# Designs tried in a protein design run: designed miniproteins, single chains, continued (3). Part 19

Each design is a single chain, and the fold is of that chain. pLDDT is the mean over its residues in the fold that is shown.

## One batch from the design tools (miniprotein)

Design m8628
Fold by ESMFold2-Fast:
Structure m8628 (fold): chain A 65 residues (1-65)
Amino acid sequence: SEVQRLREQAEEHRFQAEGAEKGEVAVRLSETDPERAQRIVDGLRRVRQEHLEQARRYEELAEQL
């Protein structure tokens, strides 16, 4: 069903957001240059927020069907 497809898309985006969050932790532990680490972390935070926003949009669409 379309509802299930939208929920699966939302779940995929939430999974990608979790991956970005785990990536942030990994970068902080492995990157020895703190300025470079902060730039990468800032990029990962942006990616995480975009995925969370997309997940919410798919969830809202599924609720309206």
Scores: mean pLDDT 88

Design m8629
Fold by ESMFold2-Fast:
Structure m8629 (fold): chain A 97 residues (1-97)
Amino acid sequence: KKEIDIKFLEEVIEIVDKAIELAEKGADPEALIVLLENAQEKLLEVGKKLGVSEEVLKKVKEIFDEAIKKIKEGEDPVEVLKEMKEKLKELIEEIKK
């Protein structure tokens, strides 16, 4: 159970790292929002099929929803995505304890 949850979160972090790279290169915030919305939908669907715990899926959804909201409200996408990555890392540490 822990191994599936951790591997899933590591894959989510890789997607966030790619989004950070795009944002640092000057990607349009609207394009980043679309990328995050599409990634959220696909990740939650795939995670459910892989047997990721409902608690982890719920927290990932909340982390994505908050990041999307902040970017829509005009916050710097690079800062928002870096905060998102830290929250995902914290979730991995919570699972490991």
Scores: mean pLDDT 87

Design m8630
Fold by ESMFold2-Fast:
Structure m8630 (fold): chain A 75 residues (1-75)
Amino acid sequence: MAEVEARLAAQEEKFRALGEAKIGKDAAGQAAIDERLARLRPTGLGALYEELGDEAKVAEIAEALLPEAVRLAAE
C-alpha cells in the first residue's frame, strides 16, 4: 500500500509539473489540474496508475487540460 501510494504521489507531482508547463501556474490552470486529479482519484488506484504511470500519457492528459483551462479563465 504505502509504496503504491508513494508512487501515485510522485506521478501526481509529475502530472502537475507537466500541466503547469503546458497551461501555466495561474488560478485557472491550477484549478484545471486539481479538477482532473480529483476526478482521477475516485475512479480507483488502477485507473490512476494507468493514467499517471506513463509520462507520454501524462503529457497527453496535460494537453487535454488546455480547453478546460481556457473555459475556467473565461469565467
Scores: mean pLDDT 58

Design m8631
Fold by ESMFold2-Fast:
Structure m8631 (fold): chain A 75 residues (1-75)
Amino acid sequence: MTPKQREALAAAEGMERWAEQARRIDPEAGRLLQQAADLLRQGAEDPSQFDENARRAEELHREAVRLKQAHLAAA
């Protein structure tokens, strides 16, 4: 396993923990973060997909942050 693959797996684990926390605020934000974590894990297993999966995970993370912020602002 390369250092880059280990870093991606660690990022996926962090994203999974954030998904659990975010789900308590907004279930959709939690779902998006879990999907981002899944993409990071898939990219770590298949390096040919790494850059695309990382890009998609980043998009999902940004959307989840927007949803969480909107929920907190509305409450």
Scores: mean pLDDT 80

Design m8632
Fold by ESMFold2-Fast:
Structure m8632 (fold): chain A 90 residues (1-90)
Amino acid sequence: SREERIAALLTLTLGLKMQILAEVKDEEEAELLIRRLNEMTLRVAQLIREGASPEEVLAVLDEGLAEMKARFPQVADDLDWFRDRARAAL
């Protein structure tokens, strides 16, 4: 269901936030990463609620994660883990 997909996305997002807080030593960089992740997650959740196609949902996810990975290469592996898990859940 849409609610199950959103719940899975939010659970994965919480896990990634915890990992960022543990690994990113700079508080301002961690805050910026978490803000960007929250913005992307809210947009993806809204698209799911509105009944957007899987292709549209995955495109927004992929774009947001690619932008974060380009700006914060130190968490690239964590972002790739999140991407693969999110794609499987969505």
Scores: mean pLDDT 85

Design m8633
Fold by ESMFold2-Fast:
Structure m8633 (fold): chain A 65 residues (1-65)
Amino acid sequence: SSRERAGALLQEMIDSGELRGRAVSSREIAERAGVSVSSATATLRRLERAGLLQRVPGRGYRVRE
């Protein structure tokens, strides 16, 4: 359920264009999806491995162009 909630939120944010021009943090995903920071981080890393997101040191993750 935590994986599904974090994944669904990130998919919605990507599809709506909410993440264009900005990075998103594990804390923001955890807060908005109602999951732990560790669950949010695991989801962000999964999408990074899938090529959808890119890690930005000190800022979090952004949509890969």
Scores: mean pLDDT 84

Design m8634
Fold by ESMFold2-Fast:
Structure m8634 (fold): chain A 72 residues (1-72)
Amino acid sequence: APSAEERAFLDRAGAIATRAQRLIAALEAAGRLELAEEVARRASEILNDLLTNRDFEAAEAALDALEAEVAA
């Protein structure tokens, strides 16, 4: 079984992935398909960086910036 630390990591990483998926789904529902594709690509980069460096503050800040950019 994973450690409590690893479980907490997976839960928090899953929450970030869920936020990205919701943003992409909202853009697709709004007909903004090209932007949804770009957001999916950038979200994958954020998650890949998170899996490599385990820097949640950087990942959450990057996702917050992405959400703000999309809302503008």
Scores: mean pLDDT 84

Design m8635
Fold by ESMFold2-Fast:
Parts: sequence; structure tokens; C-alpha cells
Structure m8635 (fold): chain A 101 residues (1-101)
Amino acid sequence: NASARAQLDAALALAEELLLTAKTPEEIRERAAELLASPDPVRQLAGQLLLVNYGVKTGEFDPEVLAAIDALTAAARQAERQDLLDFMELLKAASKRPRNT
């Protein structure tokens, strides 16, 4: 889907720009919340990308981060972005490892 690919490519570019200016994981999460509140699908995808980056940087895969991985997995399939799909599947698998209580 050319439209889905264009939206995902635009979201990746926006997320990259925002990540270059963010100084802390907390700033990444705050910016992600702003983007996810937008009705713009490109901004929503960028917000999901920022949440995934927060998870990667902190090692915290809470339900909101896991939901972002699922949403990006669906977007990657529609855009036929195998590289991103493989990465999302890898993160999802890593997040499911049991930890000692």
C-alpha cells in the first residue's frame, strides 16, 4: 500500500527528528503522548515510534509500549516494510521473557 508506506516513512522521519532533540527518556515519552493525542495518522505513528524507543532505551515494556509495538507491526505489514516488521517482532519476543519476582 503506497499510501501506508508514505505515512510510515513520514512518521519515521518525524520520530527521528524528535529523537535527535530529546535529552531524556522522559522527554521522549512526553512527546509521544502529545503526538498520540493528534488526529493526524502520521503523528500518531510517530508517537508510537517514540514509545518503542522509550522501551528500548529504558528496558521498560509496559502495556502502552507493547500496544505501540503491535500498532507499528500492523503499519509495517501494510507498508510492506519487512525490516521494521522483523524489528517489532524481535522486540515483542524480548518483552515476553519471564523475570524473577
Scores: mean pLDDT 81

Design m8636
Fold by ESMFold2-Fast:
Structure m8636 (fold): chain A 78 residues (1-78)
Amino acid sequence: MMDPVSETTRRILELLDEAGEKGLTVSELAKRTGASKSTVSRQVNILVKAGVVEKRKKGRKTVYRLTEAGREAARSLR
């Protein structure tokens, strides 16, 4: 767990689990994880491809949420 990328992934899953259906933007995730927006964007898109996160458009911004599988994964990281 000393790898910054692995730690960022874990924090993203935790934060999205806490946010629930409301979800979070890349900017909100970057602020809360302390990672760059580019790192968060890359990591979140990998999680979307893995089926554990989904992206939703909300006006001009994109919000990210956990899928059901993502919620199960986040719970196993506790």
Scores: mean pLDDT 77

Design m8637
Fold by ESMFold2-Fast:
Structure m8637 (fold): chain A 81 residues (1-81)
Amino acid sequence: MSVEEKVREIVEEAFRTGDFEKAKEKLLELMEKSSKEEQEKALRAAEDTIIRWYLETGDEERMRKAAEVLREVAKEVEKRV
């Protein structure tokens, strides 16, 4: 399974369950095991998945929570450089 596929599944699960804390933990674990190139692909895949889910569902509250998780994950990745 590609890093993009793993990220899509994590984000989609969070939108289904509302468990964004678990999604944050899974994303951080994935980033820690990923190369810099894979981290970049993962962040783009997460953004694309969030936008697509929002366009399909109109779930503004969960989109906002997902965007916050993505911002926090991106900050932690950047802090490690």
Scores: mean pLDDT 81

Design m8638
Fold by ESMFold2-Fast:
Structure m8638 (fold): chain A 95 residues (1-95)
Amino acid sequence: SISELFDRILSVISSTASPETVTELKDVIKKYQEDVNSLEEANKIMDELNKVIQRIVDELKKEKDEVKKQQTENALGLLHLMVHMKYAYVKEQVL
């Protein structure tokens, strides 16, 4: 399921990101998994997600384990794709 995929993404990111950053990511994902009923709300969630992703990318610059780094980069790419797909769906529903 999509929920199980998000749980796996979070697990991978947790291996490299700080606990605070992981908590922020969980909160944003939870908001995005709930029903989003306005473009304003969707834009706010997307902005919060982009800020958290940027923080993970910055933290990842200090990672020396190439396997963990690659796994986290792959997880971020998948997360970005999934969130954009849902954003497009919400945009079509509200228009």
Scores: mean pLDDT 77

Design m8639
Fold by ESMFold2-Fast:
Structure m8639 (fold): chain A 69 residues (1-69)
Amino acid sequence: PLDKLTKEAKDLLKQGKSPEEAFEELARRLSDETVSRLRALGRSDLEPEARESSREDAREAVELAVKEL
């Protein structure tokens, strides 16, 4: 969950990415993965909510990573 995302965000920051770049990369990957799973399950009706949730999770993970570094 959030701990794994925060660790991934820290790794991106250590690679020289900015907090905004880390956020965009995590948000995109989480959104794409979740939307792909929803489409496979025939639940495309949940795509907008899944995209928003993925962005919120990515933002929270990056904020925690920045605070802990």
Scores: mean pLDDT 80

Design m8640
Fold by ESMFold2-Fast:
Structure m8640 (fold): chain A 78 residues (1-78)
Amino acid sequence: ASPEDVEKIKRLALKAVNAALEGNTEEAIKYFDEGAKLAESLGVTEAADYFRKAKEAVEKGDSETAINYAAQAVKAAI
């Protein structure tokens, strides 16, 4: 991914993590889903998979696991 695309992925991950930390589960799910779709469209399949896992973790009420997967998604995009 280009530096601009990596910045977009980081921005979505940060929005999702902030929503999860605030207990805003619906907003966190939305941003993780947007991150997965963006990463998939850019061919960064590993980052897309981590965003999907983060979404599933938030849906299960596991914000700590979701945040860890979000960090892995960003790292996979670099």
Scores: mean pLDDT 86

Design m8641
Fold by ESMFold2-Fast:
Structure m8641 (fold): chain A 93 residues (1-93)
Amino acid sequence: MKKIFDKVLNFFKGFQDVEGLKNLLNMLKAKKANKEEEFDKYFNIIKKRLLTLRVITEKEADDLEDYIRNMTDSELDAAIEEINKILQEIQSF
């Protein structure tokens, strides 16, 4: 399951998709804060974009949601830190 998350992160990183990375970051923060409505909002934005671009399948989108919903606080913190670092690198051109 972590493999699907890494695929999504690497896609946004590789294309320097700042908006995609920010939506991913906001989704992880919403999950950590137990803000269900905000999580669903950001997840649906990410899902629609990735499906439209054919980066993931419908099954992989379900696997991604299940993976993120089962992430521990320590895993969420690590992912948030990684995304913030990527955003800093992209914005420092």
Scores: mean pLDDT 85

Design m8642
Fold by ESMFold2-Fast:
Structure m8642 (fold): chain A 90 residues (1-90)
Amino acid sequence: DEEKAVKLRLEIAQFVRDTLLKAGVPEEFANKAAWAILNLDEEEIEKILKELKDEKLREMLRKAYKASLAAEEGKLEEAEKYFEEAKKLA
C-alpha cells in the first residue's frame, strides 16, 4: 500500500519537526531533520545525531528514522511500532 506508506512517512517527519521545535531546537535544524527522515538521508541523520545533546531526542530521531525506512520498505507494521516507540520518547 504505497499511499499508506507515503502518508506514514509524512506523519513521522512532521512528528520529528514538531518534537524538536517543542524541545527548543531552532526551526532550520528541525526542518533539516524532518527532510532527512523523508528522504532517508542516513548521512544527514548521523550529522544531526552528533549535534543533539539530549539522549532522548537522539533515540527519538533514531526510532523515527527506522520507522520511515520500514515504511519505505513496505513493512508498515514494523514502521508503526517504531513510530510508537519514537512518540514515547518525545
Scores: mean pLDDT 87

Design m8643
Fold by ESMFold2-Fast:
Structure m8643 (fold): chain A 89 residues (1-89)
Amino acid sequence: AELLAIAASVVKTPDGNVFRVYAVFSQETPIKVYVESAPGVFKYAGDATVSGTLATYTLKLSDSAGEVQFAAAVDGKIVGTTAPKTAKK
């Protein structure tokens, strides 16, 4: 499946900040989400919830989390990344 769009947003909760990742694909496919742990190094975070062509994933990070980048993977290969996003102002 072809990645058409990917984005991340920050939602503040009483338990800290959560990141919500959205990915849109040309067809329904299982999506794995990765988080950048070091420059160019992505670590597996979890499996996205897929509804048709839309995949979503929510990740809780500590309130000390700095700028983070997310990636979407299909069949073990990263197919796209978000722009870097900070959990704090």
Scores: mean pLDDT 74

Design m8644
Fold by ESMFold2-Fast:
Structure m8644 (fold): chain A 55 residues (1-55)
Amino acid sequence: MDHKRLVGEILGVPLSEITDDTTLYELGFNGGLLGILSDRMKREFGRDITDDELY
């Protein structure tokens, strides 16, 4: 995941717990946290969360 660092910062988990095979739902992202991540990804990378990253 190219947004791995943002996910780690939002959840307070180490980057080693976040793999390319780990989905946002498996990491415990809910609607509120997904909204925060979506906003940050749009600002930092110019893109939104994909279904592959959600599921």
Scores: mean pLDDT 71

Design m8645
Fold by ESMFold2-Fast:
Structure m8645 (fold): chain A 57 residues (1-57)
Amino acid sequence: MEEAREILLRAAGEARDLVEKAYKETGFEGALKAGEEGQKLLERARAEVAALLAAAA
């Protein structure tokens, strides 16, 4: 259970850092592109969490 939470929090943190870094380096346009990459990262993390929860149930 806590493993699922850790996966999501880590992915969310990485996505946020990616957007902030892109915003500092390239501005809003870069932040939008980084946001799309962050969304993919979060979707991957959610799939991993779903598999983990299925194994725990």
Scores: mean pLDDT 80

Design m8646
Fold by ESMFold2-Fast:
Structure m8646 (fold): chain A 87 residues (1-87)
Amino acid sequence: MYEEILLLATAQALGALLRRRGIPEELLRALEEKEKELEELYKKNPKEAELKLAEFLLEEVARTDPELLAEAKELGEKKAEEILKKL
């Protein structure tokens, strides 16, 4: 559970940072292609599809902008801790 919450929180933080700084066209295209691949999975198991898309986003940014990923991880950890305290 924590690992899933942390992954999704990190992906959300990363998405917010990318929207503020501008999403690179190559990353946007990679995400669109991955969403298309996961379209059938999303219909059958939306939670698994969301986790796979989040994992893919983190892996792509780890290769292209590891500093941005590190910032997103710090924000994601803080958000995950807040969520866990409310459970």
Scores: mean pLDDT 81

Design m8647
Fold by ESMFold2-Fast:
Structure m8647 (fold): chain A 78 residues (1-78)
Amino acid sequence: MSEEERKLLELEAEVSLIQMQLSIMKRYNIIDPEELKKLLERAKKLKKEAEELDVEEEKKQALLDDIDDLIKEIEEML
């Protein structure tokens, strides 16, 4: 596995963790605006890191699309 492929997997894992946190907040109705703002900042940072990845374009675009959907979901919850 290349270093860039490892970074892709690490970013995908971080996206999944943020998605899990949002799902927990929604399911238990424990929505904290300060925590959502922190998750939004993390998602925006992941987008910048994903944009710098030197991986296959289809894989990079899929990750960017997932991050954009995540950012939109967080913004809609705020």
Scores: mean pLDDT 84

Design m8648
Fold by ESMFold2-Fast:
Structure m8648 (fold): chain A 84 residues (1-84)
Amino acid sequence: MLSEELKEGVEEAVEEQTEAAAELAGVEVSPELREAVREALEEMARAYERYAKGEISREEFREIAERQARRILETAERLKAAAE
C-alpha cells in the first residue's frame, strides 16, 4: 500500500514521535500511544503519496495532516486522564 521509502520513513519516525507525544502529554510511552502514532503517520504518508501524485490538493493534504496530529494529541490526553 505505501511505497517502501515512505514505509521506512514511518517506521523510523514512530519511535521518535511517540516519545515526543508522551513527553508533551506528560505520560509514559505505551502500546496504545505507539499504535496511535503509527496509524497517524501511515495515514499522513498515504496522503503525502497521493498529494505527490496529484490525486489530492495541498489543502486536502494539510487537512489530513492536521486531523492525524490531533488524533495523536487526543490519544495522549485520554491516556493521561485514564492514569488519574
Scores: mean pLDDT 78

Design m8649
Fold by ESMFold2-Fast:
Order: sequence, then C-alpha cells, then structure tokens
Structure m8649 (fold): chain A 68 residues (1-68)
Amino acid sequence: AMTASQKKAIEIATVLSPALAQKLQESENYQKFLNAKSEYEKGYLTVQQLADLFNVSPETLERLLKAL
C-alpha cells in the first residue's frame, strides 16, 4: 500500500513535473528517491546530480524538497 508520505510527494510532483510524479507512483522508484535524498543530505550528491537521476531540473527538485 502507498504511504501518506509517498502520496504527498506525488501530489507535489504532479504540479512541478508530471513525469516525476508518474515515477514516484511505483514504490521501488520512491525508495530510490528516498535513498538518493539521504545521500544528498549526507553531502554525497549535489542537487544537480539528484535532479539528473530523476530527469528533472535542479529548480524543480529544490521546490519539491522544500515542500516535503
């Protein structure tokens, strides 16, 4: 079953990037997103690298991260 956190991420992503929202609907892709976000928070990934992994602009990703 989809978690409340995953649903919230999809709703925000739908406004910013429908393609990203579609990817986040799958639990495997959402887990990859959470893992990549964790690596970003540890300083192992830049916003640009995280954005490239999901094929979105860095600005779109920063807006999503601030809204979560």
Scores: mean pLDDT 80

Design m8650
Fold by ESMFold2-Fast:
Structure m8650 (fold): chain A 60 residues (1-60)
Amino acid sequence: SLEEEVAEGLRTFSPQQRIDLEADLALLEIYRVVSDNKDEEGLKRQEERLRARIAELRAA
């Protein structure tokens, strides 16, 4: 799940990579709050973006 991928990243990534991940998490949370969790399509796209970012950080 996305939550498990985030939790693993926060445990295993370097301090700088964790800062980057936390910034991306904050953006997703802002989107959730602003959309009142009603934009399912937009939320899914933001979650896919976060997964792609986690993969990029892991590959670096």
Scores: mean pLDDT 77

Design m8651
Fold by ESMFold2-Fast:
Structure m8651 (fold): chain A 70 residues (1-70)
Amino acid sequence: SVEELVKKLVEALTGPDGNSEKIIELAKEVYENGTLEEIKEALQKVLDSMKEKRFTVEELVEFIKGITSK
């Protein structure tokens, strides 16, 4: 479930027609459904499987923390 939410978040962030409202909602759902450790592991797996190089795990963790601290 956390991995599925992380995949949706990365797809929303990397898509050509990004929706900021949807991205914020997904980031909050990711944070509520997993620990930061689980989220880091899921991000690592998703980014590797998608061969995504535009973002790092560290950048996305900081982004999620920033969204959820509001």
Scores: mean pLDDT 76

Design m8652
Fold by ESMFold2-Fast:
Structure m8652 (fold): chain A 61 residues (1-61)
Amino acid sequence: MEEEDVERLATFAALMQLQGIEVTVDALKNILIKRGYSEKTATRLAQRAYDIAQRYLQITL
C-alpha cells in the first residue's frame, strides 16, 4: 500500500519536473499528510518518492 502511494507520487513529481514545475519534498509530504499519513511517515515516504522521481528523470535524461 505505501509502496504504491510512493510510486504514484514519484511519477507525479517526475511528470511535473519534466514540465518545468519545481516539486519539493515538503510539497510531497503535504500531499501524503492530506491522504491520512502521519507527519513522520509522510516525511519518509515523500523523501523516497522524491528520490525515485529523480531516478526517473535520469533515465529520461
Scores: mean pLDDT 79

Design m8653
Fold by ESMFold2-Fast:
Formats: sequence, C-alpha cells, structure tokens
Structure m8653 (fold): chain A 71 residues (1-71)
Amino acid sequence: SFEEKMKEEEERARRSLEENHQLFLDMLAGSYRVGAAASRVVAEKGSPAEAEKSLELARRYLELERRLRAE
C-alpha cells in the first residue's frame, strides 16, 4: 500500500542518518588523534616549559577521542 511504501522510505532515511552520524564521529575522532600527534611533535622540539603544555594538550585531545569512540 501507499502507507507501507512511505514507512519503508522513512526507515531508509533513518538508517542513512545513523550511518552518516557514525562516519562523522569517526572523522572527528581521527582529527583529535592527529591533534595529539602534532602536540607531541611540538613537545619534542620545544623548551621544557613548552613541552609540558604541549603534552597536556595532547592528553586533552586523546581524551576527546576516547569520549567520541565510546559513543
């Protein structure tokens, strides 16, 4: 029936939105990991004071990645 076809289309749309949401979270998690890696490189090249701040920033990026991946 018409109503059955519309329900099937709604279900397809909902699944597509769910798939896009998961892909977006994976992309964000990846960007946080890159941020952590960049911060570690800065720590390696910087002064002792700059190194500590950059390592703290790397920890914060990794925590953001962990929280996103837990969703």
Scores: mean pLDDT 77

Design m8654
Fold by ESMFold2-Fast:
Structure m8654 (fold): chain A 61 residues (1-61)
Amino acid sequence: SKEERRKKLIELLVSIGVDEETAKKYIEKLSDEEIEKLAKYIALNNPSKEEALKLMEELIK
C-alpha cells in the first residue's frame, strides 16, 4: 500500500541516520510520486544523511 511504502522509506531514512520525527515531517510533505522517486534514488545511490536531507529539502521547494 502507499502507507506501507511511506513507512518503509521512513525506516530507510532512519537506517542512514535521519531522525524519525524529521523523516516523518518530510515524508508527510511529499507526494506519492516523489516518495517513489526518493526511495529509488536512496536504493541506487546509498546517500549520506546530509545528502538525503538536502534532496528532501529540494523536493519540498
Scores: mean pLDDT 82

Design m8655
Fold by ESMFold2-Fast:
Structure m8655 (fold): chain A 57 residues (1-57)
Amino acid sequence: EDPLLSEDEARAQIATLREKYRAGEISLREFRQQLGEIGVRVEDLDMLDEIAQLLAE
């Protein structure tokens, strides 16, 4: 079973991903795909809601 991400690890990965998207290093499609991959490894419902809101951007 793959290790789950802590809230801190998930937030750090999301922050890095947002920076890459803002810099134009990744497309919106890639950004959404990577957010989905992070979400699969998160159990915290508040963190899942935050990821869902980012996907709506």
Scores: mean pLDDT 73

Design m8656
Fold by ESMFold2-Fast:
Structure m8656 (fold): chain A 66 residues (1-66)
Amino acid sequence: SSQQLVDQGLQAAKQGDVDTALKHLQQLADQGDENSKKALEALKKNKKSPPETQYKAIREALGSPP
């Protein structure tokens, strides 16, 4: 499911592997996955922030509480 694939990107971001998270989410977004598009945009906007802040931003973009 798209949620499981987004969760893999979130795990990479949570561990500070921003490049892997961006690559994974970009591939899913290119396939038309709406959740991955939202997560990718949140990650890009917060790329210079600490990993914890990036993770929270992605969760908020996906409609999860911070």
Scores: mean pLDDT 72

Design m8657
Fold by ESMFold2-Fast:
Structure m8657 (fold): chain A 95 residues (1-95)
Amino acid sequence: SMAEERALEGGAEAAKKALEGAKTGEQAAGAAISGIGAGVSGAIVARSGGSAEEARREGLRGARAAESAAGDEKGRKAGLEGGLEAARAAEEAAA
């Protein structure tokens, strides 16, 4: 549960930071959804007992999605950082 909580919090923080960089409502929505998605993906892998490698791959996929959804460099950086935090939490849970 701790790893799931960390992954979800990482995704939420990524979403929050990406929202600060969003220039339009659509960019803001995309960034928030992608950041939260990264955390959720990490938490699901951790809960399902997936391998550390699988957890890392799912977290990184979420990080890239969050990065792509952001409208500017600051948002992209925040999305990637949150996704990497989610990937790390999932990897620790699977170990």
Scores: mean pLDDT 61

Design m8658
Fold by ESMFold2-Fast:
Structure m8658 (fold): chain A 65 residues (1-65)
Amino acid sequence: SGTRLLSLTEVGDVKTASAEVDSVEEAKALAKEHLGMENPKVLTFPDGSGMAYEGNSFLYFQLTG
């Protein structure tokens, strides 16, 4: 698949990551696995970009599928 984590940084209590994903479900899986999210909220845009977020943790993603 085209799904991959591109970056992950932690500064204090804020976690930020970026990824390429084939689907929103893969973005949620990465957010749960790598940022400790339990119930991520997701925003998607018509250009294929999106964000999964919970508390002080953010995963920015680009849909490739």
Scores: mean pLDDT 84

Design m8659
Fold by ESMFold2-Fast:
Structure m8659 (fold): chain A 65 residues (1-65)
Amino acid sequence: MQEQIDIDVETALYIIKVTVAMLSKDFEEAIKIAKEGLEKFKDNPEARQLFEDYIKKAEELRKKS
């Protein structure tokens, strides 16, 4: 089984940064970070799915504000 330790430090940092932005309701920053994550980690399907999900959620929440 793959362990959490197998996640690159850079991928983990991007996930943390996007999560913090989402919790702070800074949806523009969350979208920006998540898009950068998608571009950098395009070869990682799991990371790509996470960043796509954050972009979708942030865009929906931003539109409602």
Scores: mean pLDDT 76

Design m8660
Fold by ESMFold2-Fast:
Structure m8660 (fold): chain A 87 residues (1-87)
Amino acid sequence: AAAAIYARGLEVARKALAGAEAAGETAKAIGALIRGLGEGIELGRAGALGAAALGLALGEAALAAGDYVGAAEGAGLAIGTAAALLA
């Protein structure tokens, strides 16, 4: 479960960063990804098991809407939480 969310979160992050580059929003998307990662790591350390799945769902929904900055933050939350749970 956590490993699958981690892998899927990385895929959302790649697509979000590619979309942000095309939109000229790369710096904002990287900042959002870093913030999501930090928040996710803290939530994972606190044992918030649902945060990884929530971050993935939010990231995928934002990506589908063309919100690459929001997609990067959601992907970061998923990746950070899953990584902390796997550690």
Scores: mean pLDDT 84

Design m8661
Fold by ESMFold2-Fast:
Structure m8661 (fold): chain A 70 residues (1-70)
Amino acid sequence: SDKLYKQLEEEIKKLKELIENKAPSKELVIIEASVTALIMHLLLENPDDPRVLQLQEEAEELLRKVQEQI
């Protein structure tokens, strides 16, 4: 599961960069789907893991910004 945490961190970083660069909505939607799937998978394995909860909160904040732009 450490690999999945690193993958989620990379996807969140990519999402931040796409938002900062005002990427097309198509690119934002693709990354949103990837981030959401990774969060769901991690929560199914370790719902009480504080690191998972922190990454979920960060991702949800970013995804809210995506929805406001679309």
Scores: mean pLDDT 78

Design m8662
Fold by ESMFold2-Fast:
Structure m8662 (fold): chain A 96 residues (1-96)
Amino acid sequence: EREERLAELGRKYYEKAKKGYHPFYGLVGIELLAQAKPEYVPEFVEAVKDLLPYFEKNLDAARFVAGLLEKVAPYSEEARQLLEEVKAIIDRLEAK
């Protein structure tokens, strides 16, 4: 299915980010995972957790992932908690 292929492609970009490739690969991976079927929301949440150190240093990436988390927050308590963490990161980065 198209959504399953998007999730697989997203995982491949995420794996490149883990191997020290440009952070853009992780961001693209997160976006592709978020566009997959709702059943992949837990996998998207784990991808966001693994990339938190990147978002702590990049305001645009933090804002982007916050927008994605807002889309899944009604369906996942863990996504709601991550959204609060990312919003705190955004507030901290904007205050500097």
Scores: mean pLDDT 71

Design m8663
Fold by ESMFold2-Fast:
Structure m8663 (fold): chain A 87 residues (1-87)
Amino acid sequence: GAVERHLMDFVRDDPERQEELFPGLGDGQVVIEERDGVRRIAGLLGPNPEKLTKAVQEALKQAEEEGLRSSVEIGEKILEALRKELE
């Protein structure tokens, strides 16, 4: 869906942010599969998946309100929202 697409574009287009994503979210929160050098989000996991989903939806709404069109910029907002929920 839209969440997975924006996170994957964020990870694909910015390797430094990918390193931030892995330590911040961990395998327990975001399941990433890699095949032939292509990374994809297989799912969102964790103790509070509903809170993570809500945080992502709010970040997407905020990005739309700010007029963001770049997948990288949208991905940054999603990552920030996820990190805030995970503390």
Scores: mean pLDDT 56

Design m8664
Fold by ESMFold2-Fast:
Structure m8664 (fold): chain A 66 residues (1-66)
Amino acid sequence: MGLPEEVKRVLGLLETMRDLPLEEQLRILRGSPELVEALLRHRELVLKHAPPELREKVAQLIEALE
């Protein structure tokens, strides 16, 4: 797939964190400014390629980080 490497890293992190509470996921993401920047810059691409079960939580993370 033609995804940027940063987008793949964000998607992988979101998958590993999927069972964590939203506040914990935000804490982890805020510890990685480059991943937050990639998530916000490529928000539509991340949402499009996220597994369906993660899309609601990904949307919440994006809103909280904006």
Scores: mean pLDDT 81

